# Ledger of designs, part 42: designed miniproteins, single chains, continued (5)

Each design is a single chain, and the fold is of that chain. pLDDT is the mean over its residues in the fold that is shown.

## One batch from the design tools (miniprotein)

Design m17530
Fold by ESMFold2-Fast:
Structure m17530 (fold): chain A 84 residues (1-84)
Amino acid sequence: MDPRVEKAVEFLREKYEKGEKSVSVRDIAERVLGGLAEMLGVDDPTVLRYAEIILKEAIEVFNKENPDVRFVWDEKNQKAVLVE
């Protein structure tokens, strides 16, 4: 697995365990792409695009490992939302 995707899956799990209901593309940019976000800015379109790709892949991995709970991609708000 891509180490960035693995880190994103761990972050989704952390959010779930804390009772938090969403993870944004920006959260992934800061948490997983910190070096790139520091260099270009967290709101840079390139950083956000890579974070989106990583988050979408992390959602698929998390959902396969946790069939009783899932994150769903919210295109309008650019985030993963937990559904129980």
Scores: mean pLDDT 82

Design m17531
Fold by ESMFold2-Fast:
Structure m17531 (fold): chain A 56 residues (1-56)
Amino acid sequence: KKEEVEKYYNEGLKALEAGDYRGAVIAFGKALSLDPTNPKIRELLAEAYRRLKAAE
């Protein structure tokens, strides 16, 4: 479980760095589904959504 959360967390970070905000939302969403109360993942998902909306 923890390794799966870390995998998707890292995928989300890589997507954010690449400017792939949609990919970041998907990756952080998967991480949050595995660890729904993790505040760091929630913050990063919110940031990815904010950047995705700005890119619309």
Scores: mean pLDDT 81

Design m17532
Fold by ESMFold2-Fast:
Structure m17532 (fold): chain A 78 residues (1-78)
Amino acid sequence: DEIKKKLKEEVKKEAEESKKLPLEEQKKLKEEKEKLLEEYKELVEEQKAYSETSKLSLEYLEELVKELEKVIKEKEEE
């Protein structure tokens, strides 16, 4: 739980930093993270090998993509 807490803190920090980026850069960042998430998710599934580290990395990327999507949506509405 402490590690998950730390990951959420890092996600929040990265999302806050992304708010200062132009909309185009925010969209690009989200696309890069989404591609990385899909590639990583597929590799983990194909290997059928889930280490705790792999699960945390997936969780981090999933939460980051979600937060970036929220940031982009708010920026687009401005």
Scores: mean pLDDT 75

Design m17533
Fold by ESMFold2-Fast:
Structure m17533 (fold): chain A 70 residues (1-70)
Amino acid sequence: DAVLAAIDRNLAVEVERYGMSEEEAEELRKRMYLTAAQGYRDLAEQLRESDPERAAQYEAIAETLEKLAK
């Protein structure tokens, strides 16, 4: 999806820019996914009362990103 594509593009730029090893690139990818997941959880919390369906969607995205970080 658009979020994963954006994270992958940013990761590719960082890997090329800093000449990262595969191990360093993997650790950065995990961090990026966890950071994005936290952002979606924060958005879900803000929307819980006003838009519970959207909050649930953001929580599902966060769970997917957390799973991909492993």
Scores: mean pLDDT 79

Design m17534
Fold by ESMFold2-Fast:
Structure m17534 (fold): chain A 70 residues (1-70)
Amino acid sequence: MKEKEELSIKAVAEVLRAIGYLLDGDTEGARREIENLKEIAKKFESLGYKEDAEQIRKIIDRLEAEVEAL
């Protein structure tokens, strides 16, 4: 399913960018990528991929904790 594959690739890219921003101490950059991940999670849920959406939300929670630790 092309849309699921495209969203999965986008999710991975956003996670990698968020980690990059966190390593650079760029809290605002990290927050933007986290917001993008939230939109991707909503899209997965709207398409019926609830488990994929939950996995992305867990990643978001971890990234938000890292932002707060900075």
Scores: mean pLDDT 84

Design m17535
Fold by ESMFold2-Fast:
Structure m17535 (fold): chain A 99 residues (1-99)
Amino acid sequence: MAVEELEEVIESLRELKEKIKEGKISPREAVLRAVAIGIMLNAAVLLSKDPEEALEVAKKVIEYINKAVDALEKGDVEKALEYLDKAIELVEEARKKEE
């Protein structure tokens, strides 16, 4: 089951959000963290009860993470946090379906 992988994704997204909120992260570090989260999401899709539906959710999560990084590069911290909250919400919903 992808529950463990999705929990790791949620934890990583929350850590990224906190670092952005505290101003303790560069855009470069945010990109590297986003890539790592994408790798974890791919693992969760492969282990999902419904890999096709999980892939569509993962695509949306990756889109929000990329929008958050783009907002951070433009200095829009508020928008970056908003996009990360959307990504976290989607992953939490996906985790409930894997339980």
Scores: mean pLDDT 84

Design m17536
Fold by ESMFold2-Fast:
Parts: structure tokens; C-alpha cells; sequence
Structure m17536 (fold): chain A 68 residues (1-68)
């Protein structure tokens, strides 16, 4: 369900932010990739880019019509 997918995406984004605050690049990037996977499982698309500090960031997100 889209509410469940949205919560999972937000939880992974939050965990990625917390890992960044701790300087844990590996954990931050792992959570960011999990957020991308959840978007894609929900029928959307997400693109990640790596910034200068080695952290992956969502550069683009497209969600299916069910999320509109």
C-alpha cells in the first residue's frame, strides 16, 4: 500500500540523515539505496548521485499515479 511504502521511504531517508550526522558514509548510502528500492517497488523511479563527500543523494524521484 502507498502509505506503507511512503513510511518506509521516510524511515530510510531519516536513517540516512542520522548516519550522515555521525559521519557513517556506508550506512547513510545503504539507507538511501533502500529508499530508492522502495520507490521502485511502489512503481516509481528514483535516481541517486554521489556528492563530493561520498554521500548518495536522491537527485530525481518520479512516483506512480497512485501517489498523486
Amino acid sequence: MREEAGREILENLQASIEARQKGDVEKANEHMEKAKETVERAGGRAELTTNEDGFKEISRVELSAEFA
Scores: mean pLDDT 75

Design m17537
Fold by ESMFold2-Fast:
Structure m17537 (fold): chain A 100 residues (1-100)
Amino acid sequence: MEELVNLSIEEINKKFAELFRKDAEERGLSPEEYVARALRLIGEMWELEQDTSLSPEEKLARLRAEAERLGFSDEMITALEVYFAKLMGLSKEEILKLLR
């Protein structure tokens, strides 16, 4: 987690390619099935970002619950949470406080 918090958005994007492949292989999913689940998660992340009634903490909790429901690995979920928190403009300290 702390390693991911220290990465730039660009560096996390590069790491996503590695994590995407690893997670798909470990879960026994085809690349096509994994992409479909990822696109669904991205759509739900977009809805969460549009919701002005939710705190950053609530948005991250909902993102985690949805990613877990879709069967993503803990490593991939953590990377997604860090990425989304950085997109929301949270500091390193705030991210470490909100994430496990």
Scores: mean pLDDT 75

Design m17538
Fold by ESMFold2-Fast:
Structure m17538 (fold): chain A 92 residues (1-92)
Amino acid sequence: KRAEALRRLAERLRELAAREEDPAVRTYLLAAALAYEAMAAELEGRLEEAARLAEEARRLAEEALATATPEQLARADALLLPLHEEAVAELA
């Protein structure tokens, strides 16, 4: 229900990315992991670190979106969905 849970979700996303052979899907998963780390940093009052991580996440997401096919994005979203649901539950 706090920053630690979001960091565990980021770690799980990095593990999924490490097993992913598709570079566009991998980059998108890494962007999501950085976004969760940014949210965790913000919850802990580390605003400068949160802003830096959020900007890095946006850059990677834009890179993935520029190169990914709709099918690659759908696959990445399917992998992200259960983790996003856990993040929403932790923030509620």
Scores: mean pLDDT 83

Design m17540
Fold by ESMFold2-Fast:
Structure m17540 (fold): chain A 107 residues (1-107)
Amino acid sequence: FRSDEELAELRKELEPFLKELREKTGFNVAVSPLDTSAEIAKGVNTALVRILLGESLEEIARELSKEVADLDALAEQLLAYADLLRESGYPELAEKLRELARLLREA
C-alpha cells in the first residue's frame, strides 16, 4: 500500500542495519543474495521493510505472491531470518516474519 519509491527510500535507511545483521549472524539474504535467487533475496528485504512500516501481513503476502514465483523458497528464507532475528534480540520482528511465511505457504 506504500509506493515503491517510498519503500526504496526506507530500504536505504535500513541498509546499514541489514548489513550489520548479516555480519553478526552470517545471514547473507536481504541485501546480498546467497545461492538464493536475487528475486527471493529482494522478497525477504521487501517483507522486512513493509512489516516495519506497519503494513498488514495479508497485504504483504498478496503482493509478494505476485512478485516471487517460488513462494516455498521465500517462506523458508523468511523462517531462517526470523530465527536469526529472535536470537539477535528482535523477537517481535521474528514473529511477524514467521506469520508471513505461514501465509505465503498456505496461499
Scores: mean pLDDT 69

Design m17541
Fold by ESMFold2-Fast:
Structure m17541 (fold): chain A 82 residues (1-82)
Amino acid sequence: SAAIGKTLAANAANLQSADPFLRGQGYLAIGEAYFAAGDYASAVPLYEKAIAYFRQAAPTPENLAALARAERLLAEARAKLA
């Protein structure tokens, strides 16, 4: 969709970043775009990547909040597929 393409373009720099927190944010944003479009099957692997990158980053309050959000959204996407 146009919304997913726009989100991917907006996060291209984050996906190439050496900073695992920025990479996690990029994957989370793209996953949320797929979730909003009702494509839960595509959102799941993107949320899993976001969680993996957040776990590599320093446990700042911002990172812990993003991690918690990604874990909640992953559980929701999986529930939609069950």
Scores: mean pLDDT 88

Design m17542
Fold by ESMFold2-Fast:
Structure m17542 (fold): chain A 107 residues (1-107)
Amino acid sequence: SEKEKIFREVVEALTRLVNVAQEEADRTGSPEAREFLAEIQRLADETVRRLLKALREGASNEDIVKILDETIEKLQELKERYPQFPEVVAALDETIEKLKEIKEKLK
């Protein structure tokens, strides 16, 4: 289904973001980079769980858009809190843009 395709695209985008944050944490060994990774992982896990539940319960496109909007807002907040990791910030920007593109398909 179209909603299942959207779910896969969101999971793929968030997985790529987590991988970039993991590479930065591994490269630097920084406690701050590990904290940033942990917060990105928590947000990705929460978003995936919320979307999966919404899809299983037959949620509307509007409900899915709301979940994506809230995720985009939280990703933007993470960029502001961790500006010292430019490669991860760039991956956050790419993820935000991808989620915005996915939202437009639901309108």
Scores: mean pLDDT 89

Design m17543
Fold by ESMFold2-Fast:
Structure m17543 (fold): chain A 88 residues (1-88)
Amino acid sequence: AAAWSNLGNVLHNLKKYDEAEKAYKKAIELDPNFALAWNGLGVVLQNLKKYDEAEKAYKKAIELNPEFAAAWYNLGVVLFNQGKLDEA
């Protein structure tokens, strides 16, 4: 799980967003409770402009770790970009 999440982060930094998405999804397949991988998936999905999918990934990261400040911040950004702040 951690190795696939680390690969996803490297691929994201190289702007290989489609490959990064696949790496994070493999991390989640191996450990569905890995909040860091859910947050990383959300960041990649947001860069791919898949905002609804990114929102779900961030919400999952928060469900698994309610103290995950980065996931809360990222959720706020995605909700703002979708005009959903009044629904949040």
Scores: mean pLDDT 81

Design m17544
Fold by ESMFold2-Fast:
Structure m17544 (fold): chain A 66 residues (1-66)
Amino acid sequence: MEEVKRLVVKASNRVIDALTAGNEEEAEKILEQAKEEIRSLTDDPEVVEGAIRALEETYRWAKEQA
């Protein structure tokens, strides 16, 4: 659980940084890589779904703010 939370925070910051720098393609790659990493860290479907949703929400929100 804690490793998943840490990964979500780290990936969210990287996505925000990439979008702020105008690198939407890089942000998309970071998002997809983070989703795969989450799926590899836990077999709990609720944790996976929650973490992926949080990342997708962060990406969408940050993209709208750019």
Scores: mean pLDDT 81

Design m17545
Fold by ESMFold2-Fast:
Structure m17545 (fold): chain A 64 residues (1-64)
Amino acid sequence: MKTVKLTGLSEAAAKVLGEAVAEADPTATYEVEGDVATVTTDTEEAVERALRGAEQAGGTAEVL
């Protein structure tokens, strides 16, 4: 299980990323509070989607 923290995204961009993560891993947990989103997943594909999506949206992502 890996946790990825996303910052610097709009709420709309964070929500779209959460849906993309859920498509890769339906069991992933996605929590949004303002401009911060937290993804917890067991799949490398969901981690990669979160990292790539955050970078493309102009935000920052870090694996905890």
Scores: mean pLDDT 78

Design m17546
Fold by ESMFold2-Fast:
Structure m17546 (fold): chain A 80 residues (1-80)
Amino acid sequence: MLLSPEEIEDQIVKAVKGMKEKGLTEEQIAESIAFALVNAGRRLKLTLEEIEEMIRKVFEKVGLSDEAYELALELVRKQL
């Protein structure tokens, strides 16, 4: 079965919590989120707007900085 956008968001949120526990920087976490969502978007044929909304929801749930959020958006826009 294809994963829904909501299931992908939940998986990324869990992965981010693990990355924080391992002591990864916010920049490294933002890059990992962007890469995961670009790959998911390509496989599921999501629009840029849908991917940007997923980034917003993930960042709101994980409590990363606005700088990390902006980096993730830039990386996604650069790769799509």
Scores: mean pLDDT 80

Design m17547
Fold by ESMFold2-Fast:
Structure m17547 (fold): chain A 74 residues (1-74)
Amino acid sequence: IEEPSEEEKEKLAEAQRAIDAGDLERAAALLEELGKSENPEVRATALGALARVYEQLGDLEKAAEYREKGLAVR
């Protein structure tokens, strides 16, 4: 399994802190960037987290889209 880069690990931690703080829009922006990663584990994690973030934002259509994309990467 390919290890995430140091930058990707830092961004994942930052996204998690944003979720914990209730800053869902910032979390979504960071996770959208991570969802474009060349690392399949980073992409899967980011897309799954994006689905949850958009669900909390009330965007159920985007939540479903990202959930499906996250499952396809796995």
Scores: mean pLDDT 78

Design m17548
Fold by ESMFold2-Fast:
Structure m17548 (fold): chain A 62 residues (1-62)
Amino acid sequence: MDGEGDAAAARRAAEAGDGAGAATVSYIAQKNGHRKGAEEGARAAAEAGDAAGYQSGLTAYK
């Protein structure tokens, strides 16, 4: 993470077209108990066109 917070890191990954990176940030955020970061990561992965990453993020969020 780049120190901006989980949600911001996920958005940056999505902006770079890195849906897998966004999903990874979502998973880490969920493990740290930061659900908002996990939600944003899952959304960012979907917007980057990574349906598999979106599903992984949602699974980690729960």
Scores: mean pLDDT 58

Design m17549
Fold by ESMFold2-Fast:
Structure m17549 (fold): chain A 76 residues (1-76)
Amino acid sequence: SQELEDEITLSMIQIRSSIIIQEVRQGKLSKEEAEEELKKLEELVKKYYPELSEEARKEAEEILEETKKEVEEILK
């Protein structure tokens, strides 16, 4: 089902987001490395975007933007 496929894809995106944020908080990623990981997350979202429902697309975009904002705040 589309709903199940959306949930799996969003879970994958959310897990990768959480790892990036955690590694930045722990000082394990430099600013440059964090920027590279965010680019990879953006490419992941872009790759799966056409396969997602309209609601799941909004959620994926929100996860990406929240991840970028959180990383920016930590790396001040």
Scores: mean pLDDT 88

Design m17550
Fold by ESMFold2-Fast:
Structure m17550 (fold): chain A 100 residues (1-100)
Amino acid sequence: SLMEEAREKLEEAKKLFEELKEALKKGDEEKAKELAKRAVELLMEAIRLAREAGDEELVREAAELLVELGKLLLTESEDKELILLGISAVLIGIGELLDL
């Protein structure tokens, strides 16, 4: 099911988000980059699958987490790549919420 696949990707992204918080707290920039990139990828796939399934609530939940992830990167990182990813994540997440 598209809804089940979207939910699984969202739950994986939530786990990676918690790991990302810990990596940023420890100053592990390389691990933070890997976790952030994978979480963004999973959230974008979850949004795509949720839209195909017509699940507006799942689109909202994934897009809101994408905004939260972006804000975390912008507040907790000084790394240019993570800052750019954070900006992108916030903009994509807001764009998806506006398209609801």
Scores: mean pLDDT 90

Design m17551
Fold by ESMFold2-Fast:
Structure m17551 (fold): chain A 66 residues (1-66)
Amino acid sequence: DEEWKKKLLEFSKYMNENWSSLTQEEKKKLAEVLEKTLKENASLPPEEAMKIINEELEKEFKKLLE
């Protein structure tokens, strides 16, 4: 399915464009969310785990920019 990969790429571009606007504390928060989500979803198929990881990171990243 190409749709989730497209959303992942769109979010990656959004993150890259806005990464420099984040503080060190905000970057640490995103790293903690990534680590937690990776650990919690390690037992899932890769495509499902990536969808969840992308969704959680996108939510937290957008909150930090808003």
Scores: mean pLDDT 74

Design m17552
Fold by ESMFold2-Fast:
Structure m17552 (fold): chain A 58 residues (1-58)
Amino acid sequence: MLSEEEKKKLEEALRKLGVPEEKIPEYLENAERAALGEADASMVVEEALRLAGITLPP
């Protein structure tokens, strides 16, 4: 599960990538699911994680 600090960094990275504010919760949910091994991270979420310096556990 992502920490509050990691979520804030990811949200900022998503904004830098041009994700609209109304779509940010959807991408954050995808990132949370990916961190739990429940889903694949989308390309946008992967890029945002890279920009934020976050590594998801295997």
Scores: mean pLDDT 78

Design m17553
Fold by ESMFold2-Fast:
Structure m17553 (fold): chain A 106 residues (1-106)
Amino acid sequence: SMADEAIARLEELRKELVELHNKLLDAIAAGDLAAAKAYKDRAVELLEEALELAREMGLPEEVIKKIEEAIEKVRNADVADAADVEAAFSKALEAIGEAIAALRAA
């Protein structure tokens, strides 16, 4: 079904976000803020894809709003502040998890 395909894509996006989060933290630890910014920008792209998919699938407005808030949090995260990055990626992973749960409940 289209819902099964959407779930599979969101699970893939969630996996890519986890990998990007790890790469971003490694870049921060290495002092490579340019690489950290690039990984952050890529995470925003993945979240924007998740937002478009959530809208296409008609997910609840509460779920859509959480993805929008996660996008803004990641976009505005200071790559020089590991705690800010951690908080932003936590929100992003929670938002995608809720989108997957909403699709499974439908």
Scores: mean pLDDT 89

Design m17554
Fold by ESMFold2-Fast:
Structure m17554 (fold): chain A 56 residues (1-56)
Amino acid sequence: LKEDAEEYRRIAELAEQKAAEFAKQNPTVAQDVQRGADAMRKAAENLEKEYEEKKK
């Protein structure tokens, strides 16, 4: 629940860092990783909204 949202945020941050590292060597992979990070941030926001609704 809340812990899952925090985990998705951490994964998104790590993916963003890796995308920046890959950008110099493999821009295509860097873009794919960045897209994944964006999706994970959105998932974390959705989980936080569900957590607020339930509060259990």
Scores: mean pLDDT 75

Design m17555
Fold by ESMFold2-Fast:
Structure m17555 (fold): chain A 80 residues (1-80)
Amino acid sequence: SMADVQAELDALADRLLEAAIEELEKIDPELAKELRELAPQLSAGEKFRLGMTVLFLVNLGKEEEAVRYAKEFIKEKKER
């Protein structure tokens, strides 16, 4: 059913975002805290995009780029 598909997509997005926040917490704990506070305001698509991008950048050893991406995402979401 559509409800089952939506629940699965929401769960996947939440898991990706949490994994990304856990990786960021090792680098910038204040940023991770700010993302956790922002998480309830994010759509599944926003959680998926943020989570996937951060995880890919961290996996490539681009930790500073991952931090910059997450900070810019927060700024864009709060300002607009």
Scores: mean pLDDT 86

Design m17556
Fold by ESMFold2-Fast:
Structure m17556 (fold): chain A 97 residues (1-97)
Amino acid sequence: SEEEFRLEVDIGVLEIALATAYVTAKNVIKSGKPKEEILKVLEDAEKFAQKALEQMRTILERARALGLDSVARSAERAIQFAEDTLKEIEKLKKEIE
């Protein structure tokens, strides 16, 4: 359905953006930049991951309401990826502090 396709696209876009933010966060740690600049990038990545998680939870609720089991599974996997990404960013911030 059009709704199923749109929700899957929304999940995919959020996953790509989240993966990009995570790679950027990992790369900035190795950049040799000042601590303040590294922390800012990690804080921006954390804030983005939190928003992405909230959006993915909204998509999951919508998918469940519509009985779109495949989309719901995609959203559940994306939520797990966002939660794992947040935990990793928290660890990176602790190492820099």
Scores: mean pLDDT 87

Design m17557
Fold by ESMFold2-Fast:
Structure m17557 (fold): chain A 102 residues (1-102)
Amino acid sequence: MKEELEKLLKKLEERIKELEEELKEAEELKKEGKKEEALELARRVALEAEILLGLIHIVRGIIELTEEDEELKKEALERLEELEERVRELLERAKELIEELE
């Protein structure tokens, strides 16, 4: 149980980091005048961020229903809340970049 939860949280963290790097690449493409490439990448990041928010909601539900260790549950939910904030900030930034490029 603990190992499966840790692996799941780690995979979510890794995917969020990948999307954060992709958004930085989109911002650099904008600076280089590659507007179409920047827009396509920013739209992809926004879509994947929305999907991740849905996945975080599902994972939260699983933890709430299945985790009986109260301390582990608290720690996992706090980590998920931090990840959710990161994804929301990423989505906001991607949407701002899309508006700037349109």
Scores: mean pLDDT 84

Design m17558
Fold by ESMFold2-Fast:
Structure m17558 (fold): chain A 86 residues (1-86)
Amino acid sequence: MSREEIEAEILVALGRMINAVARLMLRRGKLTPEEAEELAERAIRLAEEARRLAGDNEELRAAAEEVIREARRLVEEARRAAEEAE
């Protein structure tokens, strides 16, 4: 693998971790909806950089796209939690 592909894999792994932890903490009431949304946006930025670094590697690009989709779902979950709290 190229160095850029290795960096893309690291960014995908970090984005997956952020999404998973932020969702768990939001559902447990340990993160505010705003904090969870900010973490999801960070995961999106990491995954967008991973897509850029992945180049023509379809598997890595698909993995980064999945991180973006999961983060967007987390943003929507956070928005709904904010609406229900107020």
Scores: mean pLDDT 86

Design m17559
Fold by ESMFold2-Fast:
Structure m17559 (fold): chain A 83 residues (1-83)
Amino acid sequence: SKEEILLKFRVIAASSEVFVARRMLERGADVALVRQELEAARRLIEDAERDAKRYNASEKLQQKLREIRREAEELEARAEARA
């Protein structure tokens, strides 16, 4: 469905933002910039999670979102610890 295709693209976008935040943190970027990137990622994750529940997304997509959420939360904790 169109909804499933759009959800898959949102999951890719969320994953990409988390990847960027992780690389920024690993390379010693300014913590404030890392936190801004993670806030953007968190909003994408929350929107995707809401849509996944609304459209009864596949278990595979739901598992991928849980993995992305976990990585984002770990990076947020690491950024806070370095602030």
Scores: mean pLDDT 85

Design m17560
Fold by ESMFold2-Fast:
Parts: C-alpha cells; sequence; structure tokens
Structure m17560 (fold): chain A 65 residues (1-65)
C-alpha cells in the first residue's frame, strides 16, 4: 500500500469517526451502509480503484470502534 494513500485513508476514517461522535443523528452502522451503497454504485460504473478505497475506509472505520 502506498504511504501517501495510507495516510489519506487514516485521515478520512478519523474525520468520519469524529463526525459520527459529534453528530447524534448518525450511527457508525448507518455511515458504513451509506459507504457500502456508494461503493456498489461505483462498482457498477467500473471504477474499481474508487471501490477499493471506499472498502478500505469502511474496514478502517470499523477497526477504530
Amino acid sequence: MEEAREKALQLVVKYAKELIDKTGDFTVESTIEALRKAAEEMRKNGDEEAVAFVERAIQRLRDLL
């Protein structure tokens, strides 16, 4: 995994977690489901790199909980 991409992924996950913690209207599960749906649409469009990035973000977000 590229160093720069790994750091970017960590920052995205960090901000997502902070947003979930700050906003009472969102649960971690709701956020993960929204990301999974976005990844499915990206896969239908053939953007496998974007799908892989989103899937890694989902896994990292779950690992932080």
Scores: mean pLDDT 68

Design m17561
Fold by ESMFold2-Fast:
Structure m17561 (fold): chain A 56 residues (1-56)
Amino acid sequence: EKEKIIEKIVELLKNGKTDEAGKLFLELIKKEKLSLDEVEELMKEIFEKLDKIKSK
């Protein structure tokens, strides 16, 4: 599910695995054929969750 992949991306970013998170994000975009607006919304969601957790 898309939601589970998003949660995995946030977890990877939280653990400093930025390249792994980036690969997973790119795979999600390609698999779901996300529009530019959807990609932007998804990035905002991911960064909001990450900012709340890390903010360091």
Scores: mean pLDDT 76

Design m17562
Fold by ESMFold2-Fast:
Parts: sequence; structure tokens; C-alpha cells
Structure m17562 (fold): chain A 75 residues (1-75)
Amino acid sequence: STVITTLRLEMTPEQAEKAGKAASSVPGVEKVEVGLEGDRATITITAKSVDAAQQAAKAAEKAAGVKGDVTITVK
């Protein structure tokens, strides 16, 4: 089973890079993709479980210093 978590946050490119690195360090995370559009970042986390996806999302928010909209999709 694959779990995809998407974060949409107002952040700088530097914050987005930190968030992506933090998310990728969580066990069970397979892939992290960071997209930047103006003052918003979209961080897409692909993980093996909902727990891993949630931990990665929390790690990303903590590293960036911001809280945003989180969407979790199970495939």
C-alpha cells in the first residue's frame, strides 16, 4: 500500500528545502517532491504507511516552522 501526503504552505524556498529534507529522513518515506509557486510550496510525500506519512508531515512542518494544509491519500 502507498500513502501520499500533500502539504501546501506559505514558505520561502529555504524553508521548503528544510521541510523536504526533514520529511525524507522519516522511516517508511519512499519519496519527497517539493514544488514552489510564488510564495507557496507544495510538498508531496510518498510513504509506505499512514503513520510514516503523518510523521513526515509533522517533521516537515517543524523544520519549516510553519503549519499548513495537509491532505493524505491512500492508494
Scores: mean pLDDT 76

Design m17563
Fold by ESMFold2-Fast:
Structure m17563 (fold): chain A 75 residues (1-75)
Amino acid sequence: MKEKAKEYKKKSDEYERLAQQAAANGDTRLARGYQALADVYKKIAEAYEKGNEEEAKHYDRLFKDIEAQLAELAA
């Protein structure tokens, strides 16, 4: 569980960095999308740290929904 929490926290930091880069480039929509993905990964990490697998699965579904919407906006 601690390894999964650490991995998702790292992924959250990665998307937060991408959000900052998109914002610096003036792409406000992409920046918001990446920030939303970063926030959800942080929630998944917190859920795994607490041992709440059901909460982690809930946020994983939410992540996939946001990712799909972001891909649709980029098309």
Scores: mean pLDDT 81

Design m17564
Fold by ESMFold2-Fast:
Structure m17564 (fold): chain A 66 residues (1-66)
Amino acid sequence: GEELRERVQRELVRLVILHGLPLSRAQVLEALVRAGLSRAEATALLDRLGKERFDSADLRALVERL
């Protein structure tokens, strides 16, 4: 839902500020879990995307899928 999307976006922005782009799969997994997804749900989502590195366009596409 929209609230989950907003939480994920906030966690991703925090990681971008701290680490810069691109974000690793592990960093994106951390953001999804912090936003309230289970580790299993976050892993399944990232497996479907098939990416190990996430640039700005990749992060936007991820958020839009939520």
Scores: mean pLDDT 85

Design m17565
Fold by ESMFold2-Fast:
Structure m17565 (fold): chain A 73 residues (1-73)
Amino acid sequence: MDPEELEREVREAMSDILVSLAKLLMEKGDYEAAAELARKALEINPESEEARKLLAEALRKLGKYEEAEKVEE
């Protein structure tokens, strides 16, 4: 495995772990922590539709509707 391939797999795995943890936090009602983890997942993997959707949902639960709309772009 070359460095670029390893970096991609590590990035995808880290993003997936953060999304899974953010989903758990959503279930527990910790929307602020869920939004932060979803943002970190998007920072690591900007193409993650799951992370983007989860961040938007968490922001709506926090009443941040304008921020949620910007994330859905």
Scores: mean pLDDT 80

